# Designs tried in a protein design run: designed miniproteins, single chains, continued (3). Part 99

Each design is a single chain, and the fold is of that chain. pLDDT is the mean over its residues in the fold that is shown.

## One batch from the design tools (miniprotein)

Design m11662
Fold by ESMFold2-Fast:
Structure m11662 (fold): chain A 87 residues (1-87)
Amino acid sequence: SKKAVRIVVHLRLAPDTSVEEAVERVIEAIREAGAEVEDVTYLSFPLADGSVGAIIYIDAYVEDPERVEEALRKVEGVTAVAVIPKK
């Protein structure tokens, strides 16, 4: 019943914020929403205003992609979410 998905999460974090802690919050949110996490990759970069941008790529198995997307939108610092089915 679980579907293979790729999750892409965009973050904007306050200056000097821990990217690792933000990634952990994202992973926790998707696990609580019923996702089984397979792989996680992320990159972070400084933004012109002194904030920190990050993009997280997650490969996971989910029963309800919409529930995972809704859970991620509630995480602090999340600016965009895409849950993309794998074929």
Scores: mean pLDDT 86

Design m11663
Fold by ESMFold2-Fast:
Structure m11663 (fold): chain A 56 residues (1-56)
Amino acid sequence: MLSEKEKKVLEELVKSLSLETNKAYLEGLEDIAELNPEDEELKLMVDYLKELLEKR
């Protein structure tokens, strides 16, 4: 699971940016995660960001 600090950063980004900007950011992170499949933290960030956007 992501640390509290990492979750807080993602929550702040979602709150401060438009929905369109957040979706673009998510797509960028998904692309980077595909290039770095061994980076488990990056995958967790993508999954958490998806959850935050679903709640929005």
Scores: mean pLDDT 76

Design m11664
Fold by ESMFold2-Fast:
Structure m11664 (fold): chain A 100 residues (1-100)
Amino acid sequence: MLSPEEQAQLTEALARLVEELKKKGPEISIEEAKRIAMDVARTIADPAVGTLFGVLVGELIDLAAEDPEAARREGRRILSSLGVPEELVEELLRLFEEAA
């Protein structure tokens, strides 16, 4: 489990990713979604949290394109275990499905 500071950094980065994806609209490509995620990852102060964010988000984007049901199930379990609020998790997974 992440420390409270690591949880805060991850949650802030995920919220920022959601806002950036919303600004791009529903026709965003998988490749563009990954580029935005990488840009957000680079703004995270802790490099370990940045690496975790990049890997986790990249894998969830790929999974959402291949198997949206698995992405929703696994994304909810993983992000909830990391202390991410449920509302943010649901919005993020919805945006990944729209990009596929």
Scores: mean pLDDT 80

Design m11665
Fold by ESMFold2-Fast:
Structure m11665 (fold): chain A 100 residues (1-100)
Amino acid sequence: MQLTPEEKEKVEKLLEIIEKNKEKLDSIDPTLSALERAEQALPILESLSEEEKELIKNTTEDDIDRLVASVPPEEQATVYRYARLLLGAQALLDRLKEQE
């Protein structure tokens, strides 16, 4: 899979955000519902820099696929889980802003 330079930079930035926050993301109970996990991930998302928040907000499913493909097979499930927690928190934040 051949990434453009811009796609590669975005993947590297997303991986840096995940690695920096991995202990907090790993602390979220995987047995919780999708909504409860998003609520637990929301403080993590809010703790990011403005640049990091903007990157997560503009992250697509294609970006997640590229991110997962960029890591070794043994790490793919974990990286996917962490990425989905941050995207779930972003989706929750967007829904809360639409209601008020």
Scores: mean pLDDT 81

Design m11666
Fold by ESMFold2-Fast:
Structure m11666 (fold): chain A 53 residues (1-53)
Amino acid sequence: SSSEIMELVKETLREIGDILDEYLKSGDKEKMDEELRKVHEEFRRRLRELEES
């Protein structure tokens, strides 16, 4: 549903914020890039599940 998609978007944006905050503490760009890629893949997977359920 649209509300579930909106909640997924909000959750994903919060996760991205957390990753960026950790990057600001560590300076580890490679780790940031890897974690952002994982969040993107998880977002696409969960979005598909919501669209097909």
Scores: mean pLDDT 85

Design m11667
Fold by ESMFold2-Fast:
Structure m11667 (fold): chain A 74 residues (1-74)
Amino acid sequence: GSAETERLKEVLETFEKEAEQLLNSNYPTELKIEGLKRGLEELKKLLEKVEDEELKEEIEKLIEEIEKKIEELK
């Protein structure tokens, strides 16, 4: 239903915001990588539960972006 879709979008927005805040923080690179990897694991779990194709695409794009950022930090 729409309420579930809205909740999932809020979760996605939270993950995006947390990833951006982590990347812009003064934390050591190793802690940034670990935080991003945790976010990736949770996003991949969310992707398995989502039936909406638009949300799946948004989650997949965010996963790819975070994976790219992790590689750039290494």
Scores: mean pLDDT 80

Design m11668
Fold by ESMFold2-Fast:
Structure m11668 (fold): chain A 72 residues (1-72)
Amino acid sequence: NATADELIKKAREAEKQGRYKEAADLWVQAANALPADDPRRPELYIEAARSYAKAGQNTEAARMGKKAADLA
């Protein structure tokens, strides 16, 4: 999945630069780019939750964590 892989790469680059909110948004976009039944989707929402938490975005972090749990 070229779109998801590109977004994952951008998310990791944003995390390296301490741009945690941008990284979290990119993790969400990567998860949404995958087919609904792709087993990687919950993991990407967990990454988004962690990055939102690092950015101080606690509401978004909780929402992404719930989305990951609902898909697992």
Scores: mean pLDDT 86

Design m11669
Fold by ESMFold2-Fast:
Structure m11669 (fold): chain A 68 residues (1-68)
Amino acid sequence: MEFEEEVKKLEEELKKNPSADLYLRLGVAYYQLGDYEKAIEAFKKALELDPSNKVAQLFLKEVEERLR
């Protein structure tokens, strides 16, 4: 409920000022909501902007294993 509002705020911020940190936060938000497909997309975008982001790499692997 409240977390869905946070997702919308992050999406609005991304339209204005896209960054790897915002995509990482969006991915974590979707992951907590159980929306694993959207979480994967957000983490992939974070890695496109910062390929060395270890946290995004670990979360992406975790979500992919759970989605299987």
Scores: mean pLDDT 80

Design m11670
Fold by ESMFold2-Fast:
Structure m11670 (fold): chain A 55 residues (1-55)
Amino acid sequence: MSEELRALLEEFLAGGDREEIVARMAELLVKHQGLSREAAEQLARREVEELERDA
C-alpha cells in the first residue's frame, strides 16, 4: 500500500469523515493504478469497510 493510502487510512481511524477518506483514496487509485472512477470508489469503499470491521 502506498504511503499516501496508509496516511489516509490512519486519518480515518483517528475519526476522519468516511466519505471524504473514500473520495481521497479513489483519487489516489485513479492516479496510481489507472482505475476508472467507479472501480476506484468501489475498491476504496471495500478497504474502508475492512478497516471498520477490524476495528
Scores: mean pLDDT 72

Design m11671
Fold by ESMFold2-Fast:
Structure m11671 (fold): chain A 55 residues (1-55)
Amino acid sequence: MPSEEEIREAVEAYVEHAEALHPGALSPAQRAALIERLTAYLLRNREVFRRFLPS
């Protein structure tokens, strides 16, 4: 079961990677809001996050 820290780090890494592939797609404020929103969503719905982890 992923911890809150693991979920946050995974979300941050995902957003950073996506921004690196598409520079300028997100403003700093949009990036911060997206990270917090996705982290909060996955923390409340950890079962959803588990379904996307490899077996």
Scores: mean pLDDT 72

Design m11672
Fold by ESMFold2-Fast:
Structure m11672 (fold): chain A 118 residues (1-118)
Amino acid sequence: QKKLQNLVEAIELLSKDKQPLIKKKLQEVLSNHKDLTRALAEKLGVSEEDFQKLVELILDPKTSDKEIANKLSTPALLFYLLLKKLALESASVEELVTKLKEILELPLPEIQELISLK
């Protein structure tokens, strides 16, 4: 799907120069705040299986965005794009956790707008 390829390209471009810092923040959040990240993933239509695969891929130091795209559904890729955007915008893990809590309270259409999928 062209939509899937566009998502992979967006994910790669979003974090190209800051990938190690973004990955470190996501690893810490997924390890220590798995309940929050799972709840947000479920709200975005990500299955438990796809959520678990995403967690495993992010926790792997050698994971590329292409490996994520090959193993995950479109909802899981959208969730990953959202996580990377929030991590990029957050100065700390604490700020990222606060943003995740705020976004979880938003209606689904507003969360979808944050991912910029029009």
Scores: mean pLDDT 74

Design m11673
Fold by ESMFold2-Fast:
Structure m11673 (fold): chain A 55 residues (1-55)
Amino acid sequence: SISKEEVDELRQRVVELVRKAQEARDRGDREKAKEYWEQTMEVSDELMRKIDEGL
């Protein structure tokens, strides 16, 4: 069984990664922006799976 705490942690991680991706983009660091965006998508996929399992 998935806990609400795990879901909340994944949500917070997505928010942080999006922020870091935007900050890297604003600095002109395209490689870091891409890395953070890819990590954002991976964590978002995991979050969706956890929500689906927790229903």
Scores: mean pLDDT 81

Design m11674
Fold by ESMFold2-Fast:
Structure m11674 (fold): chain A 92 residues (1-92)
Amino acid sequence: STRDRVIALLRELQDYIESNERVPEELKEEMKALIDAIIALIEAGASPAEVASALENLRARLLSLAEKYNVPQEDVNKALALLDEALAVVEA
């Protein structure tokens, strides 16, 4: 299902961030909490529009945190690719 695919992409994003030694623990903790909250919204039956809005907010927060903690561009680009794929799946 579309929901299962979005959740799988969000879990893949979460695993990528968690396994990356160049990402600070504070960023890992905040991103984990935000991703878990979005998965909970999806499981609770949130509309595609609500999920898309939450993913767009996650994207903005990821960019803000990456700038704050000076995360390398290659790591940011990989995280954004997973998030942008999740957005594309929701909007399809």
Scores: mean pLDDT 88

Design m11675
Fold by ESMFold2-Fast:
Structure m11675 (fold): chain A 67 residues (1-67)
Amino acid sequence: MSVEEALAQIREAARRLREAVERGDVEAAKEYAKRMIEAASQISPVVQRVAEREARELLEEAEKRAE
């Protein structure tokens, strides 16, 4: 995959992750977080680590909203 394609996938997954968080949909949030991290891993380990940190924070928010 090209860097441009990976960046587009990260942006789309991040957008859908935020929408899932707003709905309190933990299952959907986990799926989009996984897709975002996987796309980030195809760019570099550094970008993957940043995506993992952001995904964790958003997943914690989704869990709080679902409780």
Scores: mean pLDDT 81

Design m11676
Fold by ESMFold2-Fast:
Structure m11676 (fold): chain A 56 residues (1-56)
Amino acid sequence: SAAEVEKLVAEAERMLETLKTLTGVARLVGIHELRELLSQLPEELRERFLARLEEL
């Protein structure tokens, strides 16, 4: 549903912001968790978040 996608997008935004504060093993774990969440998003949204993660 659209509401479910919006909640996942909000969670992905929060996780991406948290990743900016993490280093080392904690950052690697956070990246893994974000990628798992992104697998639940539609392809277009997933690609945009993956591009932002790559620039991080």
Scores: mean pLDDT 85

Design m11677
Fold by ESMFold2-Fast:
Structure m11677 (fold): chain A 57 residues (1-57)
Amino acid sequence: GLEAAARALAERFGLSPEEAAGLAAAILSGEEETGRHLAEVLGVDPEAARAAALEAA
């Protein structure tokens, strides 16, 4: 679920809990463009972030 995905993103990419939760929510909602944009703003590879979130969810 969302909490597991957010935790994985925070741990793997050094994101704050708020940044990780926002990115996880965008990825899991299926809004690919929003997820990609947020990952780029946070300095994270969008494909790596997507894979980590979906694996943990």
Scores: mean pLDDT 83

Design m11678
Fold by ESMFold2-Fast:
Structure m11678 (fold): chain A 108 residues (1-108)
Amino acid sequence: GEVERGAEEAAEAARAAASREAAATAAAEAGRGAMRGASGGAGAAAAGAAGAGGAAGALLAPDDEAAREAAAEGARAAALAAGRGGPGGPEGARAAAEGARRGAARGG
């Protein structure tokens, strides 16, 4: 029944949280690379682009709200990594993340 579904959804949410932590760690690593030189900045941009691409890909066969949410979370992590060096800081990162999410949702 419904109780079993809730337990499975909780396990799914825990896995999604671990995935978000991994993405945040990767973004932090890219940021540290940027502090060591321009090549690190390029790496951060590339990592962000990869994340955004994954988000867009998830929309090709959207059967699950969890899959869409994970894609949006990946796009947000990528935008945060890119936005930290840009004008507006958190506001710029938020706008970029929302743009990526809306672009993916409307483009798919």
Scores: mean pLDDT 49

Design m11679
Fold by ESMFold2-Fast:
Structure m11679 (fold): chain A 84 residues (1-84)
Amino acid sequence: SRVAEAANAARNAAEMARTGSQKQAVFAAEGAVRAAERAEGEAPEEARKAVELAREGKELAERGDMEGATEKLEEAARILEKAA
């Protein structure tokens, strides 16, 4: 499902923010935003919340706040995983 794809993308983005480079985290967070946007037709409330969280995570990663980025992306992943 699109929700499961978005959950996997957000989980990967959280991992990149925790263990990867800033560039890897930003790229993965962008992927999570796009995947969550595509999931809006299946789970509109959860997908919209995940888009907001993934965008916040991307912004934090762009500023070098890798801890903050990880927290936001993990929250996005949890919401999408529960909806999948």
Scores: mean pLDDT 89

Design m11680
Fold by ESMFold2-Fast:
Structure m11680 (fold): chain A 70 residues (1-70)
Amino acid sequence: MEEARALAEAYAARLEAAGMAPEVAEELREAQIRAYELLLEGREEEAERLERETLERLEEELRRAIANAR
């Protein structure tokens, strides 16, 4: 759990360094932690769904950031 949180935090920091807004990076970090919690609870289908939704959101936010940057 703690290790997963540290990895999610490092991931968010890299997204911020890439130009993502801190609020969006934090929401993505929280989603990654939640997916891990669902896996630990044995709710694998919900964890997989959240993981896919998180990746789709990440791609859309990055696409939006690139478009806004010209």
Scores: mean pLDDT 73

Design m11681
Fold by ESMFold2-Fast:
Structure m11681 (fold): chain A 68 residues (1-68)
Amino acid sequence: MKEVEVDSSNEDLAKAETLIRSKAGEEIVVKVYLDPEDEERRRQALENAERLKKTAEKYGAKVEIVEP
């Protein structure tokens, strides 16, 4: 099992999705850290992280959302 920490930026989330897809069947845990200062950014990040979580389940990975 490999842990990967990413911020809630679109770039980091896209990299996490690419990693999950490229390592299909490997147990990867992606920790998404939410922005503590921007509520609008957090809402968008939660939606994107939920989408990533669904993709991760199809590839045998896990996504954990870390709240500020």
Scores: mean pLDDT 75

Design m11682
Fold by ESMFold2-Fast:
Structure m11682 (fold): chain A 69 residues (1-69)
Amino acid sequence: MEKARELLKEAAKAMEAGDYVKASELLQKALDAGATPEQIREVAEEAEKQGWYFAAKMLYLAADALEKS
């Protein structure tokens, strides 16, 4: 459970750093570890509060896509 959240937070950091390859790898690892739409939205909210608007936007989109699939 915590591993998925940790990977999502690392993905958000990579997104804001512009390392999109690492960000996508970390996001996939988080999904493989059982990341839920709720957990992704929680991390997106944290990113938004930190001013990481790009990471937040991408994570909200990922959560919506996962929930609808």
Scores: mean pLDDT 82

Design m11683
Fold by ESMFold2-Fast:
Structure m11683 (fold): chain A 79 residues (1-79)
Amino acid sequence: MEEELLKKGKEELEKLMEELKKEVGEEEVERRFKEYLEEAKKRVEELIAKNKPPKEVIEEMRKYLELLAKQALLRDYFE
């Protein structure tokens, strides 16, 4: 089930990124991902500092790693 959710999420993100690049350009998409990465990193650090349950920390960490992977893919488009 997690694999199916990741597949759907990837498809939805690919559609959104394609639409964003067409409408606002690659520069705007890059800027937005950078902002999302910073917020996600801060959220993970806050959860660790607050000693939140491992499940919650893991879910936020997974989200952060997905954003990192997507930012790397976005950079590949500019090279």
Scores: mean pLDDT 62

Design m11684
Fold by ESMFold2-Fast:
Structure m11684 (fold): chain A 99 residues (1-99)
Amino acid sequence: AFVVLGERTPENLALAEGLRKLGVEVEVVDGTPAAMARAGALMRARYPDATVRTGESPTGSAYTLAERDDLNRALLVVNGPATPAQRAAMDAFAAAATA
């Protein structure tokens, strides 16, 4: 599994540490379009056939999900509703991940 966390909050840093202890690959980015594009390119390099989608969770958190048939997933989460700047960063991730 591969997880991208779209904000460098204390909560996301703690989540990343916990996931890494379980053997999950985790990237924590600063939420800028440039950093997110780099994370998307990394995901594409590891999972070139991944399907990428963006949306909002039932709890109001914005997400970008990349999936493959072998159940390899990359999930990007922004805590709470995405700002326009965070949405632009998520769009940059999705574009780089699918290019």
Scores: mean pLDDT 63

Design m11685
Fold by ESMFold2-Fast:
Parts: structure tokens; C-alpha cells; sequence
Structure m11685 (fold): chain A 91 residues (1-91)
């Protein structure tokens, strides 16, 4: 398949691992999705969420900021990323 198709497979694997509470493996799968297709906004968002749940606050903040810079057109994801950044900064 294309790199985009492989990125979607990696993102979907990350989603299944996340549902199972396998957070470190989910983070690795989302990072692989980003490496295969850096334009896959959902993988950037999901990576930030799983890093946040792992307690990797600074890395999660960086990923949310990167999403806002690279994908301002993804209005729903951008709004959620802003809310999560504000909550992380308020801690």
C-alpha cells in the first residue's frame, strides 16, 4: 500500500492499543503513523492525547502546539487541542 495507507493502519493499531490501555504501544503506533504520513492530523492529535495520559505533559503540549501550527483548518481537532493545552497549562 501507499505510505498514507500504512499510516492509517498504524493509526488504527494505535486506537486499538489505546482502547486496551496499552498506552506506550499506542504512542509508538501513532508516532509511526506520523512518520509515514505527517499530514494525518488525527494521528498528531491521538499522539498528544496518549502522551498526556502517560503523564508526558511537556511532550503532549508540544504535539498539541504542532497540530495547531500544521493543521489550523482541522477546526474540530484545533478546538479540542486548544482546550487541552489550556487545561495542561492551568495545572
Amino acid sequence: GSKHELALEAKNLGNELFKQGRLEEAAEAYLQAIRLDPTLAQAHFNSAVVLEKLGQKKLAEFRYQELLEKFPEEEDLAEEARKRLEELEAE
Scores: mean pLDDT 86

Design m11686
Fold by ESMFold2-Fast:
Structure m11686 (fold): chain A 118 residues (1-118)
Amino acid sequence: MEELLKKGKEYYEKGIEAYKKEDYESAVEYFEKAIEYFEKALGKKDNEVALAKLNLGSAYLKLGDYEKAIKYYEEAIAATDDPELRAKALKNLALAYKKMGEYEKAKEYEKKAEELEE
Protein backbone atom coordinates (compact mmCIF):
# COMPACT_ATOMS: atom_id res chain seq x y z
CA MET A 1 0.00 0.00 0.00
CA GLU A 2 2.47 2.68 1.21
CA GLU A 3 5.00 1.88 -1.57
CA LEU A 4 2.26 2.07 -4.25
CA LEU A 5 1.05 5.42 -2.86
CA LYS A 6 4.65 6.71 -2.81
CA LYS A 7 5.15 5.72 -6.48
CA GLY A 8 1.80 7.29 -7.42
CA LYS A 9 2.75 10.57 -5.72
CA GLU A 10 6.22 10.57 -7.35
CA TYR A 11 4.70 10.15 -10.84
CA TYR A 12 1.98 12.71 -10.05
CA GLU A 13 4.61 15.31 -9.06
CA LYS A 14 6.62 14.54 -12.24
CA GLY A 15 3.40 15.07 -14.22
CA ILE A 16 2.82 18.45 -12.56
CA GLU A 17 6.45 19.46 -13.28
CA ALA A 18 6.13 18.41 -16.96
CA TYR A 19 2.80 20.29 -17.24
CA LYS A 20 4.37 23.48 -15.81
CA LYS A 21 7.19 23.15 -18.39
CA GLU A 22 4.49 22.81 -21.11
CA ASP A 23 5.71 19.27 -21.88
CA TYR A 24 2.15 17.99 -22.13
CA GLU A 25 3.09 14.65 -23.75
CA SER A 26 5.33 13.78 -20.76
CA ALA A 27 2.65 15.10 -18.37
CA VAL A 28 0.16 12.61 -19.90
CA GLU A 29 2.61 9.69 -19.44
CA TYR A 30 3.37 10.63 -15.82
CA PHE A 31 -0.29 11.18 -14.87
CA GLU A 32 -1.22 7.82 -16.47
CA LYS A 33 1.47 6.13 -14.32
CA ALA A 34 0.25 8.00 -11.22
CA ILE A 35 -3.32 6.79 -11.87
CA GLU A 36 -2.09 3.18 -12.32
CA TYR A 37 -0.39 3.23 -8.90
CA PHE A 38 -3.20 5.15 -7.15
CA GLU A 39 -5.85 2.73 -8.50
CA LYS A 40 -3.76 -0.26 -7.33
CA ALA A 41 -3.48 1.27 -3.84
CA LEU A 42 -6.86 3.02 -3.41
CA GLY A 43 -9.28 1.61 -5.99
CA LYS A 44 -11.03 3.66 -8.69
CA LYS A 45 -13.09 5.87 -6.32
CA ASP A 46 -10.71 8.11 -4.38
CA ASN A 47 -9.80 11.83 -4.31
CA GLU A 48 -6.16 11.09 -5.32
CA VAL A 49 -7.40 9.15 -8.38
CA ALA A 50 -9.90 11.93 -9.19
CA LEU A 51 -7.22 14.66 -8.94
CA ALA A 52 -4.78 12.71 -11.15
CA LYS A 53 -7.55 12.12 -13.76
CA LEU A 54 -8.52 15.82 -13.62
CA ASN A 55 -4.91 16.78 -14.38
CA LEU A 56 -4.61 14.10 -17.10
CA GLY A 57 -7.71 15.60 -18.74
CA SER A 58 -6.14 19.08 -18.55
CA ALA A 59 -2.94 17.79 -20.21
CA TYR A 60 -5.04 16.32 -23.04
CA LEU A 61 -6.93 19.64 -23.31
CA LYS A 62 -3.57 21.43 -23.83
CA LEU A 63 -2.67 18.86 -26.53
CA GLY A 64 -6.00 19.63 -28.30
CA ASP A 65 -7.38 16.12 -27.66
CA TYR A 66 -10.76 17.32 -26.43
CA GLU A 67 -12.40 13.86 -26.55
CA LYS A 68 -9.72 12.44 -24.19
CA ALA A 69 -9.97 15.54 -21.97
CA ILE A 70 -13.76 15.06 -21.64
CA LYS A 71 -13.33 11.32 -20.92
CA TYR A 72 -10.90 11.92 -18.04
CA TYR A 73 -12.88 14.83 -16.57
CA GLU A 74 -15.96 12.54 -16.51
CA GLU A 75 -13.88 9.78 -14.86
CA ALA A 76 -12.60 12.32 -12.29
CA ILE A 77 -16.21 13.22 -11.38
CA ALA A 78 -17.06 9.49 -11.05
CA ALA A 79 -14.00 8.94 -8.80
CA THR A 80 -14.94 11.50 -6.09
CA ASP A 81 -17.80 12.79 -3.97
CA ASP A 82 -15.77 15.92 -3.09
CA PRO A 83 -17.83 18.92 -4.33
CA GLU A 84 -14.69 21.05 -4.89
CA LEU A 85 -13.05 18.47 -7.18
CA ARG A 86 -16.38 17.77 -8.93
CA ALA A 87 -16.92 21.52 -9.53
CA LYS A 88 -13.38 21.85 -11.00
CA ALA A 89 -13.98 18.89 -13.32
CA LEU A 90 -17.37 20.31 -14.42
CA LYS A 91 -15.79 23.73 -15.17
CA ASN A 92 -13.07 21.98 -17.20
CA LEU A 93 -15.73 19.93 -19.06
CA ALA A 94 -17.44 23.24 -19.94
CA LEU A 95 -14.12 24.63 -21.24
CA ALA A 96 -13.50 21.48 -23.35
CA TYR A 97 -17.00 21.72 -24.87
CA LYS A 98 -16.41 25.43 -25.65
CA LYS A 99 -13.16 24.46 -27.44
CA MET A 100 -15.24 22.02 -29.53
CA GLY A 101 -17.88 24.70 -30.32
CA GLU A 102 -20.53 22.89 -28.19
CA TYR A 103 -21.74 26.05 -26.42
CA GLU A 104 -25.06 24.65 -25.12
CA LYS A 105 -23.30 21.68 -23.44
CA ALA A 106 -20.68 24.06 -22.04
CA LYS A 107 -23.44 26.21 -20.47
CA GLU A 108 -25.07 23.10 -18.92
CA TYR A 109 -21.79 22.06 -17.26
CA GLU A 110 -21.13 25.62 -16.02
CA LYS A 111 -24.57 25.57 -14.32
CA LYS A 112 -23.86 22.17 -12.72
CA ALA A 113 -20.56 23.54 -11.35
CA GLU A 114 -22.31 26.65 -9.94
CA GLU A 115 -24.86 24.41 -8.15
CA LEU A 116 -22.00 22.57 -6.35
CA GLU A 117 -20.46 25.92 -5.23
CA GLU A 118 -23.68 26.84 -3.35
Scores: mean pLDDT 89

Design m11687
Fold by ESMFold2-Fast:
Structure m11687 (fold): chain A 64 residues (1-64)
Amino acid sequence: SMREEMLRLIGEILRLIGEILDLERKLETAEGEEKKRLEEEIKKLEEERKRLLEELRRLEEEMK
């Protein structure tokens, strides 16, 4: 059902937010190459989160 699909997407989004927050915490104490690597990983996860949020928005519109 659409509701089950939305709940799955919400779960994935929450997982990504948790991963981003963990990496951002590590980024606060990171320097040099490690800092750059963490910034790149965060950027990739943020792009994935943006994609999933867009999917969630589309499903929500379909459930009108």
Scores: mean pLDDT 83

Design m11688
Fold by ESMFold2-Fast:
Structure m11688 (fold): chain A 85 residues (1-85)
Amino acid sequence: VVIRKHKLAENEIHVITLDKPVEIEGDTIPEELKKAILAQTTLQNGDEVTVIEIADNKYAIVSGKFDLSKIPKSFKIKGTFTLKL
């Protein structure tokens, strides 16, 4: 029996550099970072993303499910968020 594999960009990683650092608090993503994600990536409103701070104004945006234990401890995992509007 051949199991059909889904070809989705489920673990797509995008690196976004902003003009200035943004503060990521609790369960919300800042508008500046959200707009940059929607403008610079194929991600859409309603998608779930994990945000990782790799420098003061540089963020790795990961779509889909992945093993967070594989992220270097020097990087700051900010959380998993649903993109809204």
Scores: mean pLDDT 67

Design m11689
Fold by ESMFold2-Fast:
Structure m11689 (fold): chain A 61 residues (1-61)
Amino acid sequence: SRVDALIEALSDPSEEVRLRAARELGRIGDPRARPALARAAVEDPSPEVRRAAREALAAIA
């Protein structure tokens, strides 16, 4: 599943990959991503990724 691959990409060593994964998960809006996005929003070392994960969480219905 693309969603499963994007959830895995939230743990990628590349900040760019994690940022793109968070944004795409927000665009897709699949609630299966909520736990991974919630962790990224608090724990990711990048403030940019944390912001993208918070925005993605807000977008999920």
Scores: mean pLDDT 87

Design m11690
Fold by ESMFold2-Fast:
Structure m11690 (fold): chain A 100 residues (1-100)
Amino acid sequence: ALALALLGAALGLVGLALGLLGLGVAGGRAAAAGGGFAARAAELARGNAVAGAAAALAGLVATAGGVAARFAGGEGAAAGVAGAVAGIGAAVEGLLAAAA
């Protein structure tokens, strides 16, 4: 159960980071996506492994699609994704260490 919750948290963080990157570029969607990010974080915080994993997967798929579209349009998206992934990696390491 804990391993699934950690996996869901990791996927959720990746989705959130990529979503923030996409919102920075898109601008106009910030308010709507902000609500979604808060709801996703709340589900992860509640320790709901199934809901957290589902939200993380949905966020990852939607964000990957958005990033892929922007990736075709510019190098900035690639650099931002690399930075977001590196940051998330560090966060996941800390979370795994705390959970162990």
Scores: mean pLDDT 52

Design m11691
Fold by ESMFold2-Fast:
Structure m11691 (fold): chain A 55 residues (1-55)
Amino acid sequence: SKEEKIEELLKKMEELQRRGVRAHLAGDLKAVEEAQKEIKKLKEEMLKIDPNFKL
C-alpha cells in the first residue's frame, strides 16, 4: 500500500539521519553531505507518492 511504501522510506530516512549524526561527531563532512543528499532524495520520493504529505 501507499502507507507501507512511505513507512519503508521513513525507516531509510531514520537510518540516514543516524548515519549523519555519527559522521558529524566523527568529523566526516563528506559522509554528512552524502547522508543529507540521500535524505533529500527520499523526501522527494515520498512527495511523489503523496504530494500532500507534510514532512
Scores: mean pLDDT 81

Design m11692
Fold by ESMFold2-Fast:
Structure m11692 (fold): chain A 78 residues (1-78)
Amino acid sequence: SEQERELAEKVVAVARRAAEIDPALKEAAEHVEKAVEAALAGDLETAEEHAAKAQEILDKHKEAVKKALEELLKENPP
């Protein structure tokens, strides 16, 4: 649906912005993009594989994740 596509675009935009804030997150952002693309295509196995790879990278770069979240919250306050 259009709402699913809009949500997907927002998730990808956030991932890309996080990678701009800290380049250590670039590979994780690429996996998020691929996971979203696969999910929209109905390829749930590929989506899960890329989501798992993104999570592994995020787990290894916890300080980079914290930094990116702090900056994203400043740019997009709730």
Scores: mean pLDDT 82

Design m11693
Fold by ESMFold2-Fast:
Structure m11693 (fold): chain A 114 residues (1-114)
Amino acid sequence: MEEAARVRALLARFRDASLTPEEQWALSDKYEAELRKLLAEHPNPTPEQAVEIAELYLASLAPVTPDQVRAMPEDEKKEALRELLRRFGIEVEESDTIENLAQKLYDALRAHLA
């Protein structure tokens, strides 16, 4: 399956305001318990932990596993994260690394799910 394309299509839909932030958070229910646990266990995550949490959240938005998200090209993953963060009203920069984008998503997830 073309999992990267499916994640991009879903996030593009979020970007186009087809879903509210509340509806986007509801779609993450597939991994909500694991996400809540990771957020609670890692209040100050390492860059690697933040990326792992971001990959899990992206997997919750599409019919893919976290391992399949991890296998996505980095540029594709960064683009998916930028679109998601923009939809949540979070500023992203061209120079943001995947770790920077993941940290921004972590902060948003913690604020909403904790």
Scores: mean pLDDT 70

Design m11694
Fold by ESMFold2-Fast:
Structure m11694 (fold): chain A 64 residues (1-64)
Amino acid sequence: SLVEEAKAAIEEAGRAYRAGDRERAREILLSLAQRLGDTQAVALAERGDLEGAGVRILLHASAA
């Protein structure tokens, strides 16, 4: 499901972020935001608001 995919991607991004790879974390969230077609999540990820992007992605996936 989209919710399961979103949770998995957010977990992977969180692991990358904690490992110091912020760029990898951004790429993961940006890719998912683009696939969902969520322009707000894309904008958040592009400006480096990774927490905001993750929350927006999860809300979108939960509503789909």
Scores: mean pLDDT 84

Design m11695
Fold by ESMFold2-Fast:
Structure m11695 (fold): chain A 58 residues (1-58)
Amino acid sequence: SKPKLKVSSKDVSSIVSYRILSIGYELEGRKDLAEEYRKKADELEKKVYDKHGVPYKG
């Protein structure tokens, strides 16, 4: 059967990129930039999951 994918590869790539940047900046001691990119990743992830109607709490 053909799977129905609702998440674009661009969204996934952006989330991964922001998370990598956040970790990189944290390792460099640039906590402000690390938090900024972590927040961007979290916001994008929330928007994606919200559109899919997936409940957060089990």
Scores: mean pLDDT 71

Design m11696
Fold by ESMFold2-Fast:
Structure m11696 (fold): chain A 68 residues (1-68)
Amino acid sequence: SEKAHKEAIIEDAKKYIEELTLLIKKKPNEKLKKALELFQKSIEAAEAGDLEKAAELFVKGFELYLEA
């Protein structure tokens, strides 16, 4: 379901935003800040109905998180 996929992306991105916000407060890191921005953009794309773009932004955010 497209609706279920949209909701899953938004929920997962929100969880990572909360986690990254706490990590950035503990130890500022530019890659973590960029990852947080990408997860925020992923939510915006998902809310706009662009699930392909939302997934691409989510993956890019996760890649930066793993590099940090």
Scores: mean pLDDT 85

Design m11697
Fold by ESMFold2-Fast:
Order: C-alpha cells, then structure tokens, then sequence
Structure m11697 (fold): chain A 66 residues (1-66)
C-alpha cells in the first residue's frame, strides 16, 4: 500500500496538536489502529479521500517513527 508524505504529515500534525507526550501519541495511534469507527472519523476530520487500508498503513508508519 502506497502512503503519501502529505498523509503522513497531516497525521503527525494532528497528533502534535492534540497530544503533548510521546506516550499519549503512541496510545492514540494504537487506539486508532484497533478502532475502525475512529479511523472513519479521522478520514472525515482530515478531509481526505483515502481508503481505510491506506490510513492504517500511514498510522502504522507514524507509530514506528515514534
């Protein structure tokens, strides 16, 4: 699955705006990865036309960077 740098950057910016610690960001990403309804809400918040598969790949990549 191809993940754009734009999608990764939007996820990183969202996490930075909502969470102050690395531990909070990790917990948020793990919750998102285990919750399809939360994934759908995130897509709407970002205003993106991406699949859940692409979003999950992006979330996993950001999680590994932390």
Amino acid sequence: VEVSEELLEKIRELLESKYSTKEEKIAALQNLLNNEAAQRRLIKELGLDVSLETLRAALEKVLKEL
Scores: mean pLDDT 81

Design m11698
Fold by ESMFold2-Fast:
Structure m11698 (fold): chain A 56 residues (1-56)
Amino acid sequence: SVAEIGRELHRLRLELEEQGASREEIEKAVIEFAKRKLGIEAKDLEELERMLAGML
């Protein structure tokens, strides 16, 4: 479900933050994950979060 994918995206963000990834690296990884799982294309995290909020 979209909610499960949202949780996976949140987990990915936390794991990357724990590894010391930059904001730009986290953004790129999260956007790519969303594209692969939901077919969503977003230019940045703000757009991605807005799109996900509209689906939940």
Scores: mean pLDDT 76

